# Designed miniproteins, single chains, continued (4), part 103

Each design is a single chain, and the fold is of that chain. pLDDT is the mean over its residues in the fold that is shown.

## One batch from the design tools (miniprotein)

Design m15795
Fold by ESMFold2-Fast:
Structure m15795 (fold): chain A 63 residues (1-63)
Amino acid sequence: ADELLEKGRTLMKEGKLEEAVSYYEQALAEDPDNREAWRNLALVYAKLGEWDKVRELGERGLA
């Protein structure tokens, strides 16, 4: 279900980036093929300046 993605998006809009990461990671733990979760997690890490984590996600999720 998209409930974890919905909560993550809401937290991103509120600027609660660390909480958003937690929900997107939970969504990926339940469904590793969820491209929406991968994309949003990468976006949150980019906003946090965690470029090494963005690169790691690209390697794992898109490769």
Scores: mean pLDDT 77

Design m15796
Fold by ESMFold2-Fast:
Structure m15796 (fold): chain A 57 residues (1-57)
Amino acid sequence: ATETLTVNVSRYRDGEEVESRSFTVTVAKAQSAEENAAYSQQIADAIAAQRAAEAAA
């Protein structure tokens, strides 16, 4: 089974929010200890990919 997560990313400069974005990722639901680790990695990879895309823009 899969689920959709919403991730909010904000940038701050001198304590003030200068940019915010939201995106969604689809990940597999954890069903075992092994799948739980893979699930966490999927979320981390999605966040890193989004940050890299924003840095490249």
Scores: mean pLDDT 70

Design m15798
Fold by ESMFold2-Fast:
Structure m15798 (fold): chain A 57 residues (1-57)
Amino acid sequence: MDEARRLRELARRLREVAEYLREQYRKGKAPPSALESAEEFERLAEEYERRAEELEA
């Protein structure tokens, strides 16, 4: 159970970073590559959440 909790925490932090990057882009403070990074972090977060769900099933 601890591993699943850790993976969910990592996924949450990755999504927070992705949202931060998208917000910076929307404010004109980051280049379009920030959206690409945000997308990658979100995909990684989804992987971690799926892994956590497998452990909790």
Scores: mean pLDDT 83

Design m15799
Fold by ESMFold2-Fast:
Structure m15799 (fold): chain A 65 residues (1-65)
Amino acid sequence: TDTKAALENGAKAAEAGNATAGGAGAYDLSRHGLISEEDARKAIAAAHAGDAKGAAEVLRKAMEK
């Protein structure tokens, strides 16, 4: 599963004015144990703020661990 692609798609949706989609994607990945809850919260917060780049960066770093 390409977790980065899934969350990056969510971040793109947030940047287009759909922060809810970005947050839902990050939460879903955390629920499946693919990223930590802490990293999911950071990505969700960035997505809710409309910061698609910030959300993508948090996910990139989470996947490096």
Scores: mean pLDDT 62

Design m15800
Fold by ESMFold2-Fast:
Structure m15800 (fold): chain A 99 residues (1-99)
Amino acid sequence: MEGLRAAAEEARRAAEAGRRGDAREAVREAGRAANYGQRAMEEGDRRGGFEASAGAGVAAVAGASGIASGDDKGGAENAAKGAEVAARAAEEGRAELAA
């Protein structure tokens, strides 16, 4: 549960950074969300952890790609979308676990 909670929190931070146009911060926070998603998988939350990690990874790649192409705004927007998907996956995984 702790891994999924941390993944959701970092994914939300990545989405907020992306919405602010901060592609570099969005990539950094998305990377943290992906790491916490992987920890959740190791703790037994395999489906939620995998979906959160995969979504956060896509967000990090999208943001990085934008930066590399000189389109920081587009990278930030795409990172925000991916991070929102990752946050949803982590939150859904937490909801499926009995409290």
Scores: mean pLDDT 79

Design m15801
Fold by ESMFold2-Fast:
Structure m15801 (fold): chain A 73 residues (1-73)
Amino acid sequence: EEGRVLLERARKLIEEAQKALDNGDIQKAVKLISEALNLIREALRAGADPDEVRELLDKVTELMKKIGEKINS
């Protein structure tokens, strides 16, 4: 239960990070991603489903790639 709640909160932060990135707010996107990663780490400690964790980590990886592209453009 605890792990699932933490993952749901992390997912919402990832969605907010995507919106921040779409608005060109790179600093906000990075901050939200860092917060989401902390929640994912806590969720893993709380016994969250590894498949759901992997799905969120894949989304974080894609967002980080897009941030890198924007910084270097």
Scores: mean pLDDT 84

Design m15802
Fold by ESMFold2-Fast:
Structure m15802 (fold): chain A 66 residues (1-66)
Amino acid sequence: PPSEEEIEREIEEALARMIASIARLEAGGDKRETAELLRERARELREKGRTYAAEILDEIARELAE
């Protein structure tokens, strides 16, 4: 079975993907606006101790921003 570490990582990844999808919908598909929303969500996640999910969102935001 997956390790607890692996399960935790998968949960953080799933959370990040869900947040990214919601942000994209809120931005109406605009890449720049999505990136700004993702950075804000990443900040909130870091405050809650979800550092890995926050890092994933920051990476997605960086890829979307011009």
Scores: mean pLDDT 82

Design m15803
Fold by ESMFold2-Fast:
Structure m15803 (fold): chain A 91 residues (1-91)
Amino acid sequence: SLAAMEAVKASLPEELDRKIGDFFLAVYRGDEEAALAAVDELEKLGMSPSDAAFLKDLVERKVPLEDLPKFLPLLEEFGERLLALLDRFLS
């Protein structure tokens, strides 16, 4: 549920992980503008332009949150971190 995902995000101590949570919440809601804005915030926090562009492509293609595990391993640097956090959001 959205409330359960928001509770997971609130429990995260690191700013980067909370911004990843913002991305997952926006994708879950189908809020493309919020999801793209969250990727821009991740890029400001050190995500590569390549990884950011890849995540924006997934958003624009309307990939649902539960299908992200198929694509996140293709990221150059942030894939493992996003996968570990997504597991917590989907549990």
Scores: mean pLDDT 84

Design m15804
Fold by ESMFold2-Fast:
Structure m15804 (fold): chain A 71 residues (1-71)
Amino acid sequence: TAAARARGEAAYAAGLRAAAERDYETAIHHFKEAVVYFLEAGDPAAAERAAALGAEAGRQWERETGKLELA
């Protein structure tokens, strides 16, 4: 739906902003939300992009802190 796509885009943008501020924990959560909404919108390509950015944020967080959050 258009509403699911808009929510996915908003979560994706929030994830990008958090990552730019080096708030990788918040970025990971926003990218996970974006994946869910993009899949609901029927856009697997957008969901894959969000998942890839979430994974990169997770790796960056691990490299900087040496600790992982178990979701």
Scores: mean pLDDT 81

Design m15805
Fold by ESMFold2-Fast:
Structure m15805 (fold): chain A 72 residues (1-72)
Amino acid sequence: KKEEEYKKDLAGIEETEAVLERQRKAFENTDMTPEEKAYFDELFDDQRKAIRDAKATLYEKYGNKEEAEKYK
């Protein structure tokens, strides 16, 4: 069950990351003002950091220290 919980939690984080990446690419292909672009770049950077922190925490929780280190 611990392994199943780990896989589900990881899949959830990966799905969130994939959704964010799709949204970011959609905005990159849109004619935006420089101000709009700066705003979304900052927003996506904050969310990417949160996703990385979540992955690091998940890997530490399940004892994958080597993988967790990559996200710190």
Scores: mean pLDDT 76

Design m15806
Fold by ESMFold2-Fast:
Structure m15806 (fold): chain A 81 residues (1-81)
Amino acid sequence: DLKERVIEELEKAAEAAEAGDAKKAAEYLRKAAELLRKLGEDELAESVESLAKQVEKNPDDKTLLDRAAGFARYVAERLRG
C-alpha cells in the first residue's frame, strides 16, 4: 500500500531527526514527498520537500530538526485517519 509506505518513510524521517541525523532525515523526507505526489497530495508533498531542503541547508539546527520530526509525525497521523 502506497499510503503505508509514505507513513513508514515519515516515521523514519522523524526518528532520524530526533537522533540528530539531518542527512537521513532529509533523505526520508524526500522519499515521503515523492510518494505523497503519487498519492495526489501535492501540497503536503511540497511542504515535506521544502522541509527536507531546510534541513539539508541547516543540518546543525536542533530546533529545525525537532520541528521536522513533529511535522513528519503529524503528516503520518493525518494519513492514518
Scores: mean pLDDT 88

Design m15807
Fold by ESMFold2-Fast:
Structure m15807 (fold): chain A 73 residues (1-73)
Amino acid sequence: GSTANLSDEELRELAEEAKRKGEEAAAKGDYRTAYIHYREAYELYKVLGEEEKAKEASRKASEAANKDRALAA
């Protein structure tokens, strides 16, 4: 969806929430859900121009995908 009506602070909060949900899902072994949330965090950090946080979220998404056999295949 469009992020045009959200402030940078609201976008940052959404990105941090997505990252946290990804971490919680990964801790439970739900790598599919972790991948989805890490991808959301990546997209939000890209919109914010937060390159280092976007790279971290991308790495975590890739790690989750590699641990989920269905996404890795």
Scores: mean pLDDT 80

Design m15808
Fold by ESMFold2-Fast:
Structure m15808 (fold): chain A 77 residues (1-77)
Amino acid sequence: LKEEIEELKERIKKLEEEIKKLEEKIKKLKEELKKETNPEEKEKLKKEILELEIELGVKQLELAVLKTVLKKLEKKV
């Protein structure tokens, strides 16, 4: 049980790092989109941002589930 909690905490930490990486990439692309004047490049940036935002959303949901499981396990100790 305690080993499972430690493993889960490590998974949460790695996932939080991945989420931060995605948030940084999305922020940079949104800044590029604001400066872009070419319509074709704007469409490409919008598509890339959307794809990354979907990936971010999936990882945020996974993180929420893992944190919920962790809290339940900690309460049983």
Scores: mean pLDDT 83

Design m15809
Fold by ESMFold2-Fast:
Structure m15809 (fold): chain A 98 residues (1-98)
Amino acid sequence: MKEEIRKAIKEAQELAKELLKVAKPEMIPKVIGLILRLIGLEIDLELGADPLKIVEELKKTVEEMLELAKEQNNEELVKRAEELLRKIEELKKKIEES
């Protein structure tokens, strides 16, 4: 479970980095804020924070990345964000059933 959450955070970090490369200057601070949130989630996971809280915050962060990808009309990043959200929702269900 912890390894699956770590992998999802890493996938979100890679997506955020790709968003940063295509971000309009005005959106760069927002994307950097998302990257910092993802780093914070990785630290919280290593410090033994509640897995459900981490996954819920990860979901919110990726939902914000999806909105930014849509705003930039980047169909590839939209699809990647949607796929990652599906994985996060499946992971949340596994935690709630454990």
Scores: mean pLDDT 86

Design m15810
Fold by ESMFold2-Fast:
Structure m15810 (fold): chain A 63 residues (1-63)
Amino acid sequence: GADAEKMARGAVAAAESGSEAAIRAALHELTRQGGPEAARKAIEAAKKGDFEAALEAARQAVS
């Protein structure tokens, strides 16, 4: 849904920025929504440039 896409886009934007503060903020928001495992998977996928994997992790977090 829209929330999962927003979370995935946020993770990708944070990873692309190279900012530790942005990555930390995205990780905290993802953890709040779907827990630490889903948050780590989404950020890891985003760092690899894999938007589809990041989106799948975010979808599992918000379901």
Scores: mean pLDDT 74

Design m15811
Fold by ESMFold2-Fast:
Structure m15811 (fold): chain A 95 residues (1-95)
Amino acid sequence: MEAVELLDEAIRLLYEALEAARKHGSPETVELLETALDHLVQARNALRDGDVEAARKHLEQAIEALQKAMEVAPPELQGIIRRALDAVRRALEAV
C-alpha cells in the first residue's frame, strides 16, 4: 500500500527531527513535532481501517503543525523538519 509506505517514511523522518530538536534544546519545536507525530500515527491507523477521509484530515493537521515548527525552529533544525514536511506532503498526495 503506497500511501502507508510513504507515511511510514514520514514517521521515520519525524522521529529523526524530534531527536535533533531534543538534542538542540528547542522545547517549542519539540512540542509541535510531537503534535505532528500524533497526527501521522492517527492517519496511518485511519488508512489501515480504510478511512481515507480521516487519514487526509490528520495528514493536513500534521502539515500545519510542521509548518508552525518551521517558523519557530532554529536554522540548524529547519532542513530536517522540511524533509519531514515534504514526506508528509507526498503521503497526502498518495492518499
Scores: mean pLDDT 87

Design m15812
Fold by ESMFold2-Fast:
Structure m15812 (fold): chain A 80 residues (1-80)
Amino acid sequence: MSEKQRLEMEGAAYEVAGAVYYVLKDYEEAAKYYDKAGKLYEEAGNLEEAKIAYERAAEAYEKAGDEKKAEEARKKAEEL
C-alpha cells in the first residue's frame, strides 16, 4: 500500500466514524473525526474529499455550539 492510499483509507475510516457520532448526536466527536478525515484527505492530495469532510466538520461544530471551530473548519474547506 502506498502512503497516499493509506492516508485515503484512514481518511475514509475517520469520515465513517464521524458519521456514526453524528447519528448518535455526539456532534463534538463527529466534528473532530470529520476534521481528522479532512486533514488526511488533504495530505493524500484528495482535495475534493478534504473539502467535503471539512464542511461536515463545520456543520457538526455548529450543532455542538462551537462557532469558532465551525468557522475554522469552513475556512479550511473554502481554501481548498
Scores: mean pLDDT 87

Design m15813
Fold by ESMFold2-Fast:
Structure m15813 (fold): chain A 57 residues (1-57)
Amino acid sequence: GAADARRGLAQAEERLAQGDAGGALTAASHAKKMAEESGDRELAERAEKVIEEARAL
């Protein structure tokens, strides 16, 4: 649900800030899926941005 998506996104952003590309990708992918299932477009877009930035690490 949306709460799980928010938690996953926060974890992904934290791991991205630490330079943990693998951890950020895993957390952001889960967050994006949960956001899409709950219809939260904003959370899904934020998770996608984290995925893109993690891939650039």
Scores: mean pLDDT 81

Design m15814
Fold by ESMFold2-Fast:
Structure m15814 (fold): chain A 72 residues (1-72)
Amino acid sequence: MVDEAVEAFAAGDSERLSAILRELVEAKDAEALREAMERVAELALERGLITEEEAERAKELARRLAEKVAAL
């Protein structure tokens, strides 16, 4: 699922990306959710879509969201 999330983002398929992230939350797969969000942020930075500061903030939000999902 992590690789599928990265592929969906690379293809510009926001609906598929959202569906994959929702599935990871429903599955309570905190590690896969964090990894998918961090990889997407890194790819967005490489493509110049976000700044380095925005990428770091996105990774921090991914970690915090994963902590909440793990607590469910």
Scores: mean pLDDT 80

Design m15815
Fold by ESMFold2-Fast:
Structure m15815 (fold): chain A 66 residues (1-66)
Amino acid sequence: EEFLREALEELEEAYRRAARTAPQSEVTKIAQEGVRRIREAVEKGDKEAAREALRETERRLSELAA
């Protein structure tokens, strides 16, 4: 739980930075979708799904930031 909370907070911070650097709706949509996926998995008690959602979101954000 602490890991997921920290990961979610890092993702939100990454979204804030990306929004300032590249204020594209695609960046915002990917970040928000990622946060939603992680929360959904946590609510289901599926830590593996939450971890996977975090990785996928980070990968997609990195592609846009490149």
Scores: mean pLDDT 71

Design m15816
Fold by ESMFold2-Fast:
Structure m15816 (fold): chain A 69 residues (1-69)
Amino acid sequence: SEVKELLREIFEENFDKDPYLALMAANALLTLGEEVPESVFDELFEKIAKITGDPEKVKKMREILKKAE
């Protein structure tokens, strides 16, 4: 699927540049049936927490993603 390839490119390009966008792409890939390791999400949440300086917001994001499963 071209959509999955585009999401993977967004994920790879933005993993360090925009980890929030990379997180959204990884979650979209997971929703479309791709395998994404929990360690990838953990790394992205850590990057976002460092950028935002708000670990409580990151915790809420984790809870929202878990409820979507």
Scores: mean pLDDT 76

Design m15817
Fold by ESMFold2-Fast:
Structure m15817 (fold): chain A 59 residues (1-59)
Amino acid sequence: SLDEAIRRGQEEDIEALRIAAEKGVISEEDARRIIEKIRAGEPLSPEESALLRKAREVA
């Protein structure tokens, strides 16, 4: 379903952010903040969205 696809995408994004922080590509503080927003369903800022895209590239 669409809801399942959205949830899977969120889980993948969270994992990508964790991996990127572990690799030092983004800060642990930025990763934590963005993960919190994703889990809360809060919209990301343009800067946070750019960090998420960067995380996806290295995951």
Scores: mean pLDDT 83

Design m15818
Fold by ESMFold2-Fast:
Structure m15818 (fold): chain A 73 residues (1-73)
Amino acid sequence: MEAERRRALELFREALEALEAGDVERAKEILTEASKSPDPAAARGAREALEALEAGDVETAKRILRNTIAYLE
C-alpha cells in the first residue's frame, strides 16, 4: 500500500507540473496511468481530473490534483 501510494503521489505531482507548464496532453498520459492505481483515492482523483481536462477545465483539474496529493500525504 505505501509503495503504491508513493507511486501515485509521484504521478500526481508530475501531472500537476505538466499542467503548470501548459502540457495538457502529457498530463492526460500521466493521469491515465494514475487511474490504474490500486489505491482507490488515487484512481478516483485521476479519473475526476481527466474528466475536468476533457471538459477544458484546467483549473478544476489542478485543484483535484492538489487535493488528492494532500489526501495521499
Scores: mean pLDDT 84

Design m15819
Fold by ESMFold2-Fast:
Structure m15819 (fold): chain A 55 residues (1-55)
Amino acid sequence: MKEEEEVKKKAIEKLMETRGVSKEEAEEAVNALFEKIKSEWSEKEIKAFYEYVLS
C-alpha cells in the first residue's frame, strides 16, 4: 500500500512535468492505469513494476 502511493506520486509528478497536465488530470490517468493493472496483472508483476519505478 505505501509503495503504491509512492509509485503513484512519482507517476503523477512525471506526467505533470513531461505533459504539462494538471494534478487532477494526472491523478485520474494514474488511478485508471493502476485499477487496470491491479485487475489484469499478478501480484508478482505489480511488485516488479513498483521496484522498476522506484529504482
Scores: mean pLDDT 77

Design m15820
Fold by ESMFold2-Fast:
Structure m15820 (fold): chain A 95 residues (1-95)
Amino acid sequence: SPAIKALEKTVNELIEKAKKALEEAIQRGMTDEELDAVVFEYGEELRKKIEELAKKYNIPREVASEAITKGLKAIEDIRQKLLAGEPVEVKPIKL
């Protein structure tokens, strides 16, 4: 589905942006509170973009909710791995 492919692309692009932002924030020595703010900002952008695409392409609520849940989980997993000094391999989200 072209709609689902557009949703997957948007989610994966935002996850990559969040990864870069978190890598930079951690390198700058940002506090846990400041890292929470970064995660919150990308989470809000993720929700907004998914809701806009869902409205534009008439995507079912369940699919949009799954995309949001998977995207938020991916961003948090990236944060946890970066803080642990572990390599971060971002696997593309599929819906």
Scores: mean pLDDT 87

Design m15821
Fold by ESMFold2-Fast:
Structure m15821 (fold): chain A 75 residues (1-75)
Amino acid sequence: APKSLEELLEIAFRKLKELGAKEVTVYVAPSRVEDVKRAAEKAGIKANIVVDPRLASLSDEEQANVAVNQAAKQL
């Protein structure tokens, strides 16, 4: 089964933290803000959440890719 956005972001945030990231900026649809907060808390990293309603039509995997690509640019 495909992973949820929360699971995908937790995995990504843990890897970014291992690479030395202290905080990440994450772009997500309004309905997905809670998934980002839970993932960041589980990974033990600070997330600065930017809401973009244009992302609302994306799948969990597509939203995770947008979030991870934006966060990785800050390393």
Scores: mean pLDDT 81

Design m15822
Fold by ESMFold2-Fast:
Structure m15822 (fold): chain A 58 residues (1-58)
Amino acid sequence: MSPVEADTPEEIEEARRALRELAEEAGLSEEEIEELMAKAKDSVSAALMTMGLTVRKL
């Protein structure tokens, strides 16, 4: 964990990996996944996209 609570490259990559996994499980196409990944430039953006996928799946 970073003491400044700022996004590190590792945290961003981990968040993006989790987002990609959830998008694949939600049945999104590669094009949809790439669109989300382009928007998920930091961990917060990735988390928001993940929440959006969860709500859409409901």
Scores: mean pLDDT 70

Design m15823
Fold by ESMFold2-Fast:
Structure m15823 (fold): chain A 69 residues (1-69)
Amino acid sequence: MELERLIEEARRHIQKAKEALENGDFEKAVKHLQEAYRIVRKIRELDPEAARELFDEVSELTKKLKEKN
């Protein structure tokens, strides 16, 4: 139950970061990526495999954000 809630929360922040990045709202994108990363670290302690998939998505978005600097 806790793991599923954390996964849903991380996905929600990742989605909001994608939307913010597409809209050019880099400050909002950074905030959501930071929150997603914080949640992914908690998921890693419970399920490293699930955390890996989410971490990869956060990393790709972070890379895209850096490319727009």
Scores: mean pLDDT 82

Design m15824
Fold by ESMFold2-Fast:
Structure m15824 (fold): chain A 66 residues (1-66)
Amino acid sequence: AEEYLNLGRELYRQGLLGEARKYYEKAIELDPNYAEAWEELGRLYADTGDLETAKKYFEKAKELKE
């Protein structure tokens, strides 16, 4: 899961948001309790203007941290 999160972050830094999303989704597929992957998805959706989806993913990440 960590490898996919790190690859997604690298793609995000390059501006490849669609590819970054794909790898964040792969990280969550391997570990649905990976709060950091949900948080990165939230950030990605916020950056692409989908604030409602971003909020849901941030809430999921918060739920998983405690």
Scores: mean pLDDT 81

Design m15825
Fold by ESMFold2-Fast:
Structure m15825 (fold): chain A 88 residues (1-88)
Amino acid sequence: ALSYAMGAWGANIATNYEEALRWAKKAIELDPNNADAWEALGDALFGLGRYKEAAEYYRKAAELYKKQGNNKNAKKMEKNAEYAEKLA
C-alpha cells in the first residue's frame, strides 16, 4: 500500500491517521455542516497519502467556512487543497 511507503517502519503512524479519519467521518455524520470535521477529514487523508481525496474534503471545508463567514479558514483550506492536488 502507498501509505506503508510513507510511514516509518514500526511507528504505527497510519493507524493514528485512520482513527482520526473514523472520528472525522462520525463527526460529519452527526453534523454535515461542521467545517472543522471536514478539515480534520482532509488532514487525516493527507497524512495517509490520499491526496486527491484530501483535496476534495479541504474544498468542502472551505465552502462551509465561507458560508459561515470564516474567510480566513476558507482561504487556508483552499491553499491546502491546491497543495494536495500538486502531490496527487
Scores: mean pLDDT 77

Design m15826
Fold by ESMFold2-Fast:
Structure m15826 (fold): chain A 110 residues (1-110)
Amino acid sequence: MIDELEAEARRLLTEVFEAFANGDLEKAQKIAKDAAERLSRLLTEAAGVPVEVEIKVSEDSVTIRVRAPEAGLEMEITVPKEILKKNPEEAADWVARSLAAFARQAREAA
């Protein structure tokens, strides 16, 4: 489950970050909305408690906010434009691993 979550999160985040890196902010925002909904479901399933994911695309960064209120946990990751343009795939991998770690912590805290 966690390994599947990490792989799927990496795939979804790579699509968002590559669209951002290519300068297509409208496409990045659209993909980010769908990715946030899918990640919320996947993280909820992995954590065993409700998890909400928001992905905000701005001109200078992509911000991922993750909340598990029942576990008393919240995490915010901001990936700046310079990192997204240099290596969107590596950034996506790092964020995906952070999301998987969050799900494990939420499951243990609940």
Scores: mean pLDDT 86

Design m15827
Fold by ESMFold2-Fast:
Structure m15827 (fold): chain A 62 residues (1-62)
Amino acid sequence: SLEEELKEALREGNYEKAAEIALKLSGGDGFEAAKVVIRAGREIGLPGEGIKASYLAIQKGK
């Protein structure tokens, strides 16, 4: 699933891919995508990785 791919991207430190997947899950809304990656980061025990990806999600979102 896209959610599993997002968590894997965060575990790998691939913030670009994590932001891209979160934007797909959020219909291109950068602010909603930021919330998605922050939640995913918390769920996998890597809250800092979620925060790092959230900056890219906001930057790339509409």
Scores: mean pLDDT 87

Design m15828
Fold by ESMFold2-Fast:
Structure m15828 (fold): chain A 72 residues (1-72)
Amino acid sequence: MAEYKEGLELLEANKEAFKQRLIDQGASEEEAEELVKLGLEYLRALAEGDEAKAKEYEEKLKELVEEIRKKR
C-alpha cells in the first residue's frame, strides 16, 4: 500500500504539472483535468485496498483515453 499512497501524494502535490504535461501531449484542458481526477481516484482506491473500485476507475480512464483518441 505504501507505493500507492506515495503515488497519490505525488500526483496531488504535482496536479498542475501533470495536467500541463497532458495538455502538451495533445489533451485539452478539460480532458487533462478529468484524466488527473480519475488518476487520483484510482490511486485512492488502491491505497484503500478497494480493488473493485480501482478497477472501475481504471476502466473509466481507459474509456476517456479512447474517446480522446477518437476525437483526434
Scores: mean pLDDT 74

Design m15829
Fold by ESMFold2-Fast:
Structure m15829 (fold): chain A 63 residues (1-63)
Amino acid sequence: MMIEYMEKAIEYAKKGDMEKAKEYLKKAKEEVEKYLAEHPDISASEYAGLKLLVIGTELEIEI
């Protein structure tokens, strides 16, 4: 699930394992893009929410 990949990315970033953090972030992004492609009728609010989750996870890893 995309949320599980985001959680793992943050966990590894907190441990200083940036290689694994980036790996799980990539998997999370792939799952988000797949979900958006399979659900073209998604609401604007849900779309924005998913994009913000990705951005938030990226910022957490870069810190």
Scores: mean pLDDT 75

Design m15830
Fold by ESMFold2-Fast:
Structure m15830 (fold): chain A 68 residues (1-68)
Amino acid sequence: SIDEYLERVERELLALYLQMSPEQQAQLQALFAEKRPEIDAALAAGDDARVRALLDETLAQAREIHAA
C-alpha cells in the first residue's frame, strides 16, 4: 500500500538524516523544499505511482548527499 511505502521511506530518510553532518542535513532539507510542491501535487491527485517515483528519486539523491 502507499501508506506502508510512505512509512518505509520516512524510516529510511530519518536513518540517513541522523547519520548526516549538519552540512549534509541542510542539503537534504533544501532538496525536500525543492521537491515538495511536486510531491504534494501528486499526493493531492491520488497518483500513487508518481508519489513513489518522486520519493524514490528523492531517496536516491539523499543517499548521494550522504555518500559525498
Scores: mean pLDDT 88

Design m15831
Fold by ESMFold2-Fast:
Structure m15831 (fold): chain A 59 residues (1-59)
Amino acid sequence: MTAEQVKEAAENGLKMLEDLGIEDPEARELFEKAIEAAEKGDAETGLKYLLEGLKVLGL
């Protein structure tokens, strides 16, 4: 994934959590960290946080 793709995926994940009313502060924090890393151009770190967030949700 590129940094832009990681950011879009994490933003979509965060939006889905909010829209579905899923109260998971750990997953939310990990998606926010993925967005922050991707904005800095660090696709590797962003992807790591994205995958950790998905893992917290059982994905």
Scores: mean pLDDT 81

Design m15832
Fold by ESMFold2-Fast:
Structure m15832 (fold): chain A 66 residues (1-66)
Amino acid sequence: MKELEEKVEKLAEAYGKVSGEEGRERVLEGFERLKENNDKESFEKLVEKLYELAPQIEAAAAEEAA
């Protein structure tokens, strides 16, 4: 769980740098909903999937911001 929370925070920070505090809040809010709507295994799988995509998402976000 701790490692998942750390990955979530890294994603939130990355989005916060691109979209500001609103982007950060969206990521955190989304994770809270995922955590409550899904079992631990499903939540863990989703977090890993998003973290795996993080570099690509950051690159895409940077492209959009430019």
Scores: mean pLDDT 68

